# Designs tried in a protein design run: designed miniproteins, single chains, continued (5). Part 5

Each design is a single chain, and the fold is of that chain. pLDDT is the mean over its residues in the fold that is shown.

## One batch from the design tools (miniprotein)

Design m16149
Fold by ESMFold2-Fast:
Structure m16149 (fold): chain A 77 residues (1-77)
Amino acid sequence: MTLEDLKRAAEAMLEDLRELAKKLGVPEEVAEEILKKFEERLEEILKAAEEGMSAEKALQEMVKAYGDALVEIKKAA
């Protein structure tokens, strides 16, 4: 797995959550807050991967962050 693969996964995760929030009718301010926190976590993980974190560990951290954001979106709907 390359850093490019991780960036692609991050973009896909962010877009999926954005679309899900719209489909579930989450209020815009709440959706924006959840997505901003998730995006900040993704940026931190990707920086760590560039600085030496394994791609596998970076992906695991991204999946955990995605799961947390998904729960918050479902709770807000």
Scores: mean pLDDT 83

Design m16150
Fold by ESMFold2-Fast:
Structure m16150 (fold): chain A 66 residues (1-66)
Amino acid sequence: MQELTDEIMLAMARMQASIALKYNASIEEIEELEEKMLKRGEELKVSEETKEEIRELFEEVKKKLE
């Protein structure tokens, strides 16, 4: 169950990242999305590895929009 939760969270993060890139979201908006996703991940007790992957994903998005 935990593994499935981690995969769902990562899939949602990837979807949000794709939408942000498509609509040229601001760095502030991306940081707010990252914070919200990480907060939900913490509440759902996703792995540290999954949280790190989410952080790296949004860092890549920020670099592409700069």
Scores: mean pLDDT 80

Design m16151
Fold by ESMFold2-Fast:
Structure m16151 (fold): chain A 82 residues (1-82)
Amino acid sequence: SVLEEASRELKKAREHLEKAREAIKNGDFDTAQKHLKEAEEELQKARELAEKLPSPWRDIFLHEIDQLEAELEKLKAELEKL
């Protein structure tokens, strides 16, 4: 189902953002950049899937995607300063 696919992509995005944060903490900037790229691609897929969902699921998923995209941009900014 589209709901299950959106949930899966969102879960992957969270996992890659967590791995990116840990890599930044450890000074592994190449690994951090790779995970941020993976999270970006997964969030894009999640957004495309979420837009196909009926309300209220569309709004719930899009809100969570917006929050994760904000975290992604924050981590990218942290990486660019190093």
Scores: mean pLDDT 88

Design m16152
Fold by ESMFold2-Fast:
Structure m16152 (fold): chain A 55 residues (1-55)
Amino acid sequence: SIEELEKEVKELLEKSPNKEKLKPGYEKAIAIARETGDPTPLLVFLKELREELAK
């Protein structure tokens, strides 16, 4: 669900050293996902966040 995905992304974002820089992108992805019912913006953000944390 979008709510579960939102929670997972938020938890990973809080672990990121770049959380302040990434926060606006996260909020935008949530807004679009909630408005459209499409989890894709959150899934894209999660993928990018995981790639950044893996570096």
Scores: mean pLDDT 79

Design m16153
Fold by ESMFold2-Fast:
Structure m16153 (fold): chain A 56 residues (1-56)
Amino acid sequence: MEAELEARIAALPADVKAAVLALREELEKKGLSREVILRAIQGTIAVLAGVEAALK
Protein backbone atom coordinates (compact mmCIF):
# COMPACT_ATOMS: atom_id res chain seq x y z
CA MET A 1 0.00 0.00 0.00
CA GLU A 2 2.59 2.60 1.05
CA ALA A 3 5.09 1.54 -1.65
CA GLU A 4 2.35 1.82 -4.30
CA LEU A 5 1.42 5.26 -2.96
CA GLU A 6 5.07 6.43 -3.14
CA ALA A 7 5.25 5.20 -6.76
CA ARG A 8 2.07 7.11 -7.65
CA ILE A 9 3.41 10.27 -6.00
CA ALA A 10 6.70 9.88 -7.93
CA ALA A 11 4.71 9.72 -11.20
CA LEU A 12 2.94 13.06 -10.55
CA PRO A 13 4.06 16.32 -12.24
CA ALA A 14 6.71 18.13 -10.16
CA ASP A 15 4.36 20.93 -9.00
CA VAL A 16 1.63 18.48 -7.91
CA LYS A 17 4.20 16.22 -6.21
CA ALA A 18 5.51 19.19 -4.18
CA ALA A 19 1.96 20.10 -3.10
CA VAL A 20 1.18 16.50 -2.05
CA LEU A 21 4.42 16.28 -0.02
CA ALA A 22 3.65 19.64 1.65
CA LEU A 23 0.16 18.37 2.55
CA ARG A 24 1.67 15.22 4.12
CA GLU A 25 4.06 17.36 6.20
CA GLU A 26 1.25 19.63 7.46
CA LEU A 27 -0.95 16.66 8.39
CA GLU A 28 1.99 15.10 10.29
CA LYS A 29 2.46 18.38 12.22
CA LYS A 30 -1.24 18.26 13.19
CA GLY A 31 -0.67 14.87 14.86
CA LEU A 32 -2.96 12.88 12.56
CA SER A 33 -2.42 9.12 12.38
CA ARG A 34 -0.34 7.69 9.52
CA GLU A 35 -3.42 5.84 8.22
CA VAL A 36 -5.48 9.06 8.03
CA ILE A 37 -2.62 10.88 6.26
CA LEU A 38 -2.23 8.06 3.71
CA ARG A 39 -6.00 8.03 3.02
CA ALA A 40 -6.05 11.81 2.52
CA ILE A 41 -3.18 11.63 0.02
CA GLN A 42 -4.78 8.68 -1.81
CA GLY A 43 -8.04 10.65 -2.06
CA THR A 44 -6.18 13.62 -3.55
CA ILE A 45 -4.49 11.39 -6.15
CA ALA A 46 -7.84 9.74 -7.01
CA VAL A 47 -9.43 13.17 -7.63
CA LEU A 48 -6.53 14.13 -9.93
CA ALA A 49 -6.91 10.83 -11.84
CA GLY A 50 -10.65 11.53 -12.22
CA VAL A 51 -9.94 14.99 -13.66
CA GLU A 52 -7.41 13.47 -16.10
CA ALA A 53 -9.97 10.85 -17.23
CA ALA A 54 -12.63 13.57 -17.72
CA LEU A 55 -10.25 15.48 -20.04
CA LYS A 56 -10.10 12.52 -22.47
Scores: mean pLDDT 72

Design m16154
Fold by ESMFold2-Fast:
Structure m16154 (fold): chain A 73 residues (1-73)
Amino acid sequence: DREAVLAEAEIGVYELAAAVAERLGDLEKAIEYLRKAIRLAEEAIERFPEYRERLEEIKRVLEERIRELEERM
């Protein structure tokens, strides 16, 4: 599904943006990008329930990364 592929790509772009922000020391911006990625994953789960298991796992990894960044602030 073209739309599902684009949704995963968009999540990946925000993950990369978060990594860049983290490297620059902007932890607040990194968390903002990760939260945007989580929102996109939640929207994708609603639109493509056949990918729920994979998207829920992506969401869990993103939530854990936010937790680690918040502990470093």
Scores: mean pLDDT 85

Design m16155
Fold by ESMFold2-Fast:
Structure m16155 (fold): chain A 71 residues (1-71)
Amino acid sequence: GMAAVEEARRLLEEAREALERGDVEEAKKYIQKAQDYAVLAVLAGEVEAAREIGREMQELMEELKKAEEEK
């Protein structure tokens, strides 16, 4: 249901904030949790919303890779 979609989006925002602080490990944890909720959203039939979450997640993963390369 939509609750899984909303939780995934909230977790991605927390991942962005963690990445802005330079907390790469915390950002990874939030991204992983967002992925889990995106899977639940797909299983609940919220496929289009989960696809949008997947796009945001890909963008954030690229930023995470850059941050890891500087570490």
Scores: mean pLDDT 81

Design m16156
Fold by ESMFold2-Fast:
Structure m16156 (fold): chain A 94 residues (1-94)
Amino acid sequence: MTEAQAYVLEGKKYYDEKKYDEAIEYYKKAIEIAPDSAYAGVAYALIGKAYFEQKKYDEAIEYYEKALKLLEEKNVDPSTIEEVKKNIEEAKKK
């Protein structure tokens, strides 16, 4: 397991516990370790989800857009890209 993957998994644990601020901190650590990677793209999307759960929709959109750009640059699976696009549209409806 890479260090970036370990931080993403720890963040997901806090997300599942509804500890969204702590989840965001671990996702940001994953980005810091591997900023120009598919892991960073996934971490940005997960930060967006955490902000969405906190009803911080403007911040959620900001991080989803960062995720989308990086995931497209890294040629990540199209289904992941489409999920992020749907999440942006849902946040914009709020």
Scores: mean pLDDT 84

Design m16158
Fold by ESMFold2-Fast:
Structure m16158 (fold): chain A 89 residues (1-89)
Amino acid sequence: MELEKVKEEEKKELEELSKRLTKELKEEEKELKEKLEKGEITPEEVRKEVARFVGRVLRELGDAIQKALERLRKVREEERRRREKLLEE
C-alpha cells in the first residue's frame, strides 16, 4: 500500500536527480573544454575540477539514496505497527 507508493516516488526522485546530474555534467564538460582550449585552465586543473565534480555527484547520489532508505525504513516501521494493532483488536 503506502510502501509501494513511497518506492515509486523515490524512484521518480532518483530519476529526476539522474537527469539533473547528467545535464550538469554536460555543462561542466563544455565549460572546462572551452577554458582549456582558451588556455584559461591547465590540464591538471581540469583533472582537479573533474575530481571535484565527481565527488560532488557521488555525495549527492549517496545523500539521495540514504534519504530514500530512511524514508522506506520509517514507512516499513509504520506498516508493521499498524499490522500489529490490527492483530490485537
Scores: mean pLDDT 76

Design m16159
Fold by ESMFold2-Fast:
Structure m16159 (fold): chain A 90 residues (1-90)
Amino acid sequence: DKKKKLEAEIWLALGLMALSVGDAETALKSFKKALEIEPNNARAWEALGEAYFLLGDYEKAIEYYEKALKIDPNNERAKKNLEKAKEKLK
């Protein structure tokens, strides 16, 4: 529904703003809310991975970047971020 789509977009935007100021915990909660509404939102999965990367949880970051790529295989940002997260576990 249009209203639910807008609600998910608002949660995603709030999470991205929180991420931009280094508030990874608020970002995680916001992205999870967006994904509860739109579980196939590749951008939200990618952003969730980015938040876990900032928290130093590289294993979870990898899982969520792979989820984003399963939904949108052409997501170049998710591909690059996945490579970076894997490098952290070497």
Scores: mean pLDDT 87

Design m16160
Fold by ESMFold2-Fast:
Structure m16160 (fold): chain A 68 residues (1-68)
Amino acid sequence: GREKALEAVGLVLRSRLSPEQAEALLRRFEALTEKMDILDAARVTLAEAGFSQGEINAAVGAIEALLK
């Protein structure tokens, strides 16, 4: 589950951010997954990356489906 979530969040971040910014936020996401639920960590990371609430909801829904 965690590896698939890392790949999915990484793809979303790289769609809008530079490779360096995406890598930094992906490392933050990985650290957050040690302290909270994976989907909650994804929401926090995408919000910090500047995604809108609607975009975050869509991305998190897709990640949740992928982790099944």
Scores: mean pLDDT 84

Design m16161
Fold by ESMFold2-Fast:
Structure m16161 (fold): chain A 80 residues (1-80)
Amino acid sequence: ALDAEAAALVRELVGPALEAAREAFSGLEELPPEARRLLEEAERLLAQAVAAIRAGDLEAARAKLEEARRLVEEAAELVR
């Protein structure tokens, strides 16, 4: 099913970065504005990736997930 494949792609490409970011952010009451902006852009890319998976465009989905992962990693680096 496409939903199961979508979940697998998100876990594979973004899961480790999201976990690292969650741990980096866990001690903060408020994120720096730069980190927040990067996370908002990553959220937009994740929504686009899910739409691409539902349309059957796994190549576009993978590219968007990779870009989202990069932005999450950059946000985590800002707070390390």
Scores: mean pLDDT 74

Design m16162
Fold by ESMFold2-Fast:
Structure m16162 (fold): chain A 111 residues (1-111)
Amino acid sequence: NPDERLLAREGPLALAISLLFRAFDILSKDTSPESLEEARELIARAVSVAVGVPLEEAKKLSLEELAELLEKAGHFALAYLVLAYEYWLKGDILSANRYRQKALDELEKNK
């Protein structure tokens, strides 16, 4: 399993980032119910890995609640990426792009 190898070598944050970018890649290609479900699962897995909540608990939360868990854990860049997905799904492209930029700015601060 590539995710298990990434977790073992690079740690949970690297896996969480990988999962979120994979969710974004799916949503950038299509918004079919199947693609939305797959992206939603990847986002829940990313939050579960980053903050240590059980996956089944994470899957029950809204994207806003998942972003709040990431913010409380100090993972601001990941929280902004989750909010960007939420706004993109709502058709609010301007807010989605703002949160994506905030995530990039946060990653830049950590170098």
Scores: mean pLDDT 80

Design m16163
Fold by ESMFold2-Fast:
Structure m16163 (fold): chain A 59 residues (1-59)
Amino acid sequence: HMEELEESARKALENAIKYAKDKKFVEAAVQHLRDLGFEDIAEEIRKAAEEKIKAMENA
């Protein structure tokens, strides 16, 4: 059922945001979600990570 895949995608989102400073890890997580068919969630991860990285660069 799609609920199982969506839960996995949510965990990937949480991990990607946690390690947003590591762009390589974020890109891998985004690609993995796209492979699973969650393109919208993958884009949200990318945006969240980009904002977090910018915030850290300004600190």
Scores: mean pLDDT 68

Design m16164
Fold by ESMFold2-Fast:
Structure m16164 (fold): chain A 78 residues (1-78)
Amino acid sequence: MEVAPEKAAEIIASVKEGDTVVIEGVGTGALAAQIVQAVPKVKVIGTDRSGVVLEAAGPALAPLSDEQRARISLEQKE
């Protein structure tokens, strides 16, 4: 799923270093990727009912560093 820049910016502005953000219906992880790029030390836990959509997360995660990728957890959950 694509995430509007304004929506991502609002979430990022409310998140602090060391926070844990849980995103239900995370889709392809685009929002999760934006949060970890913008805020150091934040952890993101993304869940989605569709394993196929989670498998499509590659492009959103590709520009992330190893450190940033380690801060994202993507889980299939009903």
Scores: mean pLDDT 73

Design m16165
Fold by ESMFold2-Fast:
Structure m16165 (fold): chain A 62 residues (1-62)
Amino acid sequence: MSAEELTERVVEKAKELAKKGLSSEEISEALDKEFGEELSKLSADQAQEISEKAIQAATETV
């Protein structure tokens, strides 16, 4: 999966979880469990950027 595809998947998943009523903490844990391995294969800067974008998008969706 490319970094762009991973970014889209992580953000989409975060928004789905937010719509289901999960807290930011629960969303963060779920994303780490599902995408942690893929994120660890990217640079630290890219992984952090994707995680921050996902949590921000989830927070703004709720």
Scores: mean pLDDT 76

Design m16166
Fold by ESMFold2-Fast:
Structure m16166 (fold): chain A 88 residues (1-88)
Amino acid sequence: MLEERVEELRRLLAEARELVLEALREEDPERAEELLERAEELIERARALLEELRDKLSPEELLELEIELGVVELELAVAKLVLKKRKE
């Protein structure tokens, strides 16, 4: 069902956000990097799912999901920059 696929997408984004926050709290650089890699994989899966749903969603719902995905992508990018500075 379309609703189940949208819930799956939001679940992937929520899990990715949790992993980004865990990475920012992680003192071990290797573990922090692993958490960000897992978050990136979930974001890629969410993006692929959104593309599959594009023609099935209303323009309003598509825009809302694109904004949610974009915010999580930005959070990951910022976290990667923070982690890179910590390695210096």
Scores: mean pLDDT 85

Design m16167
Fold by ESMFold2-Fast:
Structure m16167 (fold): chain A 86 residues (1-86)
Amino acid sequence: SEMEKILEEILKEAKERIEKLMAEVRASEDVDAALKAANLEMLRFLTEIKTKMIKKGIPFEKIEEVLKEIEEYALKKMREVRAEKA
């Protein structure tokens, strides 16, 4: 469906942005400070995505589902960076 295509594109864009952000964290001299900054950036990004989905008329239950998947993906990637730098 058209809605499924929109949601898949939003999810793809979000995951790509998370991967880019994690690459920047890995390149940082202060990984702990970079992870804190990345977490704040992610909170801003999630708010932007939520607002965009609301404006597109996406049902609230689907918005929550997509945001949860993005958040879980971000947490997984942050754990991977922490493990590499331990």
Scores: mean pLDDT 85

Design m16168
Fold by ESMFold2-Fast:
Structure m16168 (fold): chain A 86 residues (1-86)
Amino acid sequence: LEEGIKRYEEEIAKDPKNWVAWAGLGEMYLKQGKYEKAIEYYEKAIALDPKNWKAYKNLAEAYDKLGEKEKAEEYRKKAEELEKEK
């Protein structure tokens, strides 16, 4: 949704370390079927918060949708490892 994307872009402009806003953009693009953009934004989110198992899970989904099965499996496994730690 345009409003959601704009809101997250404004949050990032105020605080580029706001991993929640980066993850939110990833989710918006994932829902739109724009998997390559979703991956870019989720990668920024996990760079800021490496323990974000949900971002890894969504990265796995995006890679799976693009047919990159090996990367999808790697991120799925990483998400499961992080979820078990908490």
Scores: mean pLDDT 81

Design m16169
Fold by ESMFold2-Fast:
Structure m16169 (fold): chain A 71 residues (1-71)
Amino acid sequence: SEKREAILLLVAAQIAAIGLSIENPELYEKHKEELEELIKKAEEAIEKGDVEEAKKLAEELLELVRELEKE
């Protein structure tokens, strides 16, 4: 199920963001607005049934968290 995959990706991305907030709270706070906006947009895409957009936004969130972890 594509919707299930989108939800699992978003959950994984949110877990990664939580991990960043624990490991580096100052870096998380600096990027909080961008991270929260991506989560909100992904959740809205799921509610609208736009699974492709939800997957894209969840992947963008996960990539952003991974890039921040390299700093």
Scores: mean pLDDT 85

Design m16170
Fold by ESMFold2-Fast:
Structure m16170 (fold): chain A 60 residues (1-60)
Amino acid sequence: SMTLVVGADSEEKAREAAEIVNRRFPEVTATADGDKVVVSGDASISTIIGAALVAMGEGL
């Protein structure tokens, strides 16, 4: 398993990004923590990285 933390422009965008990641990537768990999105899961490294990249884009 791997955990990645990505920044968002605001707490609201972090919450939005986490919701989008959880919806698109059922193998991972995304949690908003202030203006950050914590992406974790027992999935492949490429899947977790892909989810983190989506979180970065949606958190902007």
Scores: mean pLDDT 81

Design m16171
Fold by ESMFold2-Fast:
Structure m16171 (fold): chain A 57 residues (1-57)
Amino acid sequence: MEELEKAREEAEKAEKNGDYRSAAQHYGRAMRLAIELGDLEKAKEYAKKATEYVSKL
């Protein structure tokens, strides 16, 4: 599985389980990977999700 797909899958699992800390960490990683791939739209989406879950900590 590609790194971005893995990070997003882990983030979505954590999000579904209410594990906000893990969700924030994995969305943060997915954001960084999306930036490296040049997908700025996905990077912004993941950044927003990461900050939302960080604010719940």
Scores: mean pLDDT 80

Design m16172
Fold by ESMFold2-Fast:
Structure m16172 (fold): chain A 87 residues (1-87)
Amino acid sequence: SAAEFVAEQARRLAELAARLGLERLAEAFRRLAEAAARLDLAAFEEAAERLVEEVRRLFGEEAAEAFRRQLEAARRAIVADLEGRSA
């Protein structure tokens, strides 16, 4: 599922960020993974906002915009999966 894929990717990126000493970024990815795994869209949006802010601080606005678009696409995929199972 999209949620499982997003949670797995976020966990792997959190581990990578932690190994690079980017603990705030690692925590942001961990929160995103947790929200995706729980299918908590409100928590996902909060985690996504924090992640975009950390990316902006570390890598600049262009990187933050790219990440925001990826997170929006991930959220839409999760919602589509949930709606497809309910319809």
Scores: mean pLDDT 84

Design m16173
Fold by ESMFold2-Fast:
Structure m16173 (fold): chain A 60 residues (1-60)
Amino acid sequence: MPAASDREILIAQTYERLRKEGYVTVGEIAKEVNLSPATVSRHLRRLEKLGLIKLERVPR
């Protein structure tokens, strides 16, 4: 997959891992993937629209 898709996959994987642990925040995802919280929030919304993740508790 292209580099952009790899980054989106990394965000999705990080979100799912943190969700399984019972504490997912935009800040924790941003820290793990080395992106801004605003960028992560935008990617999470897009991934939900594509059906790749299910957005649940995502504190901001």
Scores: mean pLDDT 70

Design m16174
Fold by ESMFold2-Fast:
Structure m16174 (fold): chain A 70 residues (1-70)
Amino acid sequence: SKELEEALKKVDEIIKKAEKMVEEGVDPKKVAEEFHKELEKLLKELTPEQAEEIKKHAIEKAEPVSEKMT
């Protein structure tokens, strides 16, 4: 659906923001907090089915960024 497609794009943007913050030397704890906050807001606006697809996409794409945040 169009809503799911837009949500997937937003996940990619959230991940890119986190990567940029890490590259700019932002505290990894703050990067993780901002990432989690933005992802939670997105998931709350979606249906359960859409939220599952977004979680799957986020896990796949964010795994490398998560390593840098810890």
Scores: mean pLDDT 74

Design m16175
Fold by ESMFold2-Fast:
Structure m16175 (fold): chain A 56 residues (1-56)
Amino acid sequence: SLEEKYAEARAAASPEQLALLSSIANTLREIGDRYEEALKAGKKAPPVKGLLPAAA
């Protein structure tokens, strides 16, 4: 099942990989929050690159 594959992937991940995934998830959540706020304001959705904090 999908749940079994997810649990297996988590069990196989190193602590460093889990920390990196957590950091990525937090960044994606912030991007999503800003995107949703722009949509609620009736403004044109900003590009993803413009939503990345400390983006290159």
Scores: mean pLDDT 66

Design m16176
Fold by ESMFold2-Fast:
Structure m16176 (fold): chain A 84 residues (1-84)
Amino acid sequence: SLSELVARAIGHILNALATAMEAGDEELVEKVKGAARALSNGDFDTAIRLAEEAARLAEKSGNKQAAEDFRGFADTVRALKAAS
């Protein structure tokens, strides 16, 4: 359901936020906030773009867990866009 996709997207972004905060990566935290804000506004394209940018940044810094969470978020938002 749409509600289940939203819950999944929120789960991914909260995991990414926790990992970014633990790492002290303020740039990554700001990208998480931007992606979450875009999703809350129904701006799926911006949410996907910011999540993909954040995944690349996390991967470059060696934070594989955050990168996977950002990719999971982007994939789930793509599913939300397709269902809308």
Scores: mean pLDDT 84

Design m16177
Fold by ESMFold2-Fast:
Structure m16177 (fold): chain A 64 residues (1-64)
Amino acid sequence: GMMERLEEAIKRAEELARQGVEEGLSSTEVLQRAREVADKLGLSEEQKNEVMLHALRVYRELRA
């Protein structure tokens, strides 16, 4: 259902954040990739923001 798609999008976005840190990508580039994952899964704007915030959190924690 919708919740399962949100959970999958968050998981993929967090993995993209980890890969982005390893590749030396900016937070903006990681957030764009995270948004594209959410867009592909047909999530709402609120859910897209949630996915992007999860990616940003992982990116920041790994860069600290």
Scores: mean pLDDT 86

Design m16178
Fold by ESMFold2-Fast:
Structure m16178 (fold): chain A 89 residues (1-89)
Amino acid sequence: MEEEGVRRLQLLQALVAEELGQTLSERSQAFVAAHRSTLTPAELELVRLLLELIKQGKLTEDLERRLTDLIVRQDLEAAIALAREALAK
């Protein structure tokens, strides 16, 4: 479960970086291509929320650490709720 959570976190981080126009390594590009079809609606919503937090300057280091912990634990509903709360401030 922990190993899966770390893999899912890395996928979400790579997707956020790609959407921000950051250059991914060839390894990261291959990883995203291999796993893009496995994305859940909750993960897609979380990517959208993370991008909005970054664009609004609301993704603080503390918030990022908390979201990372929740994603690694695969508590995506709590991660989405936390991100939405942060956007509402």
Scores: mean pLDDT 83

Design m16179
Fold by ESMFold2-Fast:
Structure m16179 (fold): chain A 92 residues (1-92)
Amino acid sequence: MDALLLGSVYLAQGDFASAIANFKAALAANPANATAYNNLGTAYLNLGNYAAAIANYEKALALNPSNAAAKTNLGNAYAALGQAAKAAAALA
């Protein structure tokens, strides 16, 4: 099973530490993997590390500006921080 798929399985199981390790391995193999950055952001969001979540969603959008999942997730992360203007801008 590839590291991206393994990371997604661990994320679904709530094993965020193993998910992060596998998504980082996926990025070591392909640094331009927007999906791996989006999934890393989601793992950090679930750990309550909103700063790391935002940074990884922004990297996903820098690589693929049409990534609707990363755009929605970035908006949700900003909303969780009470940053409504940034949330609205991310979702626009």
Scores: mean pLDDT 82

Design m16180
Fold by ESMFold2-Fast:
Structure m16180 (fold): chain A 65 residues (1-65)
Amino acid sequence: MDAAEVERARAEAAARLEELRAEGAPESALRAAELVARGEVEKLIELQPGTEEERERARELLAKW
């Protein structure tokens, strides 16, 4: 997973959270969905082979998420 994929995943997660918010989901459900999305992306960054520079950029984007 590279920086562009992290940014795409962030955009999709944001859209998902907007849908849940529009449906009136409680904050606990919104937090759970956000944590699951973050954890999934974090695991993919660490498990995917790639350059260290690509992983560092991906981690930096995830940290800003």
Scores: mean pLDDT 75

Design m16181
Fold by ESMFold2-Fast:
Structure m16181 (fold): chain A 72 residues (1-72)
Amino acid sequence: MLTADPASAPSSGGTEITITGEGFKADDVVTAGGVPAEVKSATPTKIVAVTPPNAPPGFITVNGEAVGYVRA
């Protein structure tokens, strides 16, 4: 199962999120509130991403699978 730590991030951006799971690929896409997040590192079991500034409230997703959310 995919997990995110922290599971929620403010819309101000700059929050580093560690996503843990299995079967991650280097081309996996992370979005926050529908906005692409910066992926700092990707391994088969872990993705580290930074939330973008001014992201609208919404889900944080990896390849469309929800793992967390952006809070207002």
Scores: mean pLDDT 78

Design m16183
Fold by ESMFold2-Fast:
Structure m16183 (fold): chain A 79 residues (1-79)
Amino acid sequence: GSLRGQYSNAVTNFKSGKSSAVDLTKVLVTLIRHGDDVLADDTINLIVSLGSDKELEEVKEYLKSTLPEDEYNKVLSKL
């Protein structure tokens, strides 16, 4: 499916340094909106494990601008 393809491609590109943590976070937002908590948590763990401090701040800023406050606070607690 399109979402699974987007997820797999985004993860591969992020792990290889081809795309940014913010690009992966756009897929994370889609996963949250679809209620895919397992893939959302896996994506957060990947961002935390491989992201630089600067990338984590960019991710937090993007999430704050994009998610409702309640959903942002849930994700922020895991970053």
Scores: mean pLDDT 84

Design m16184
Fold by ESMFold2-Fast:
Structure m16184 (fold): chain A 60 residues (1-60)
Amino acid sequence: KAEELLKKGDEYFRNGDYDKAIKYYEEAISIDPKNVTAANRYVAAKLLKVAADLEAEGFV
């Protein structure tokens, strides 16, 4: 069932909707906290969101 949440997160991640991707990855981790894939995707989505925010504000 965590697999469905990962798929939804991956769809939003590919579309650049990092906020929604983060939400679905967090739910996947809450169901299966040992899922390394969910944890890695969560970290990646958070890092890309920070990078996008910095670029939008002209800090990069």
Scores: mean pLDDT 77

Design m16185
Fold by ESMFold2-Fast:
Structure m16185 (fold): chain A 74 residues (1-74)
Amino acid sequence: MELSELIKEKVKEQESEESSNEEVSEAAGEVYELLKDVPGAAEAALRLATSAIEYKVSKENAIKAGKEALEEYK
């Protein structure tokens, strides 16, 4: 499975209060720093931001989802 698809699934599994666009942007930046050496990191970060907005996931839960997707991608 592509890393971006894994991130979308992990973000969808999180339940959270609505995230602000600024919080989602910060979460995407932090996940990008964790992923920057992985192929598709930019697309993965964009997927994280988009999915967190769509599924109303908090910044902390979005970062958690990104880390969980990385562990499965290994």
Scores: mean pLDDT 67

Design m16186
Fold by ESMFold2-Fast:
Structure m16186 (fold): chain A 59 residues (1-59)
Amino acid sequence: TDKLVEILQAKYGLSEEDAREIVDLAKAGKIEEAAELLQEKSGISEKEARAIAEAIAKL
């Protein structure tokens, strides 16, 4: 949903396109791919990126 995209942009400095792709991957159950993309684009740790991807998947 658009709110998750906005949150990722605001917290992690992501573009709308990258944030939307991360949300879509996580919602599709592709947690590892979502976490990897989030880490690559934001520079956060693997552990944090994975936790965020898992949280998005549960929503």
Scores: mean pLDDT 82

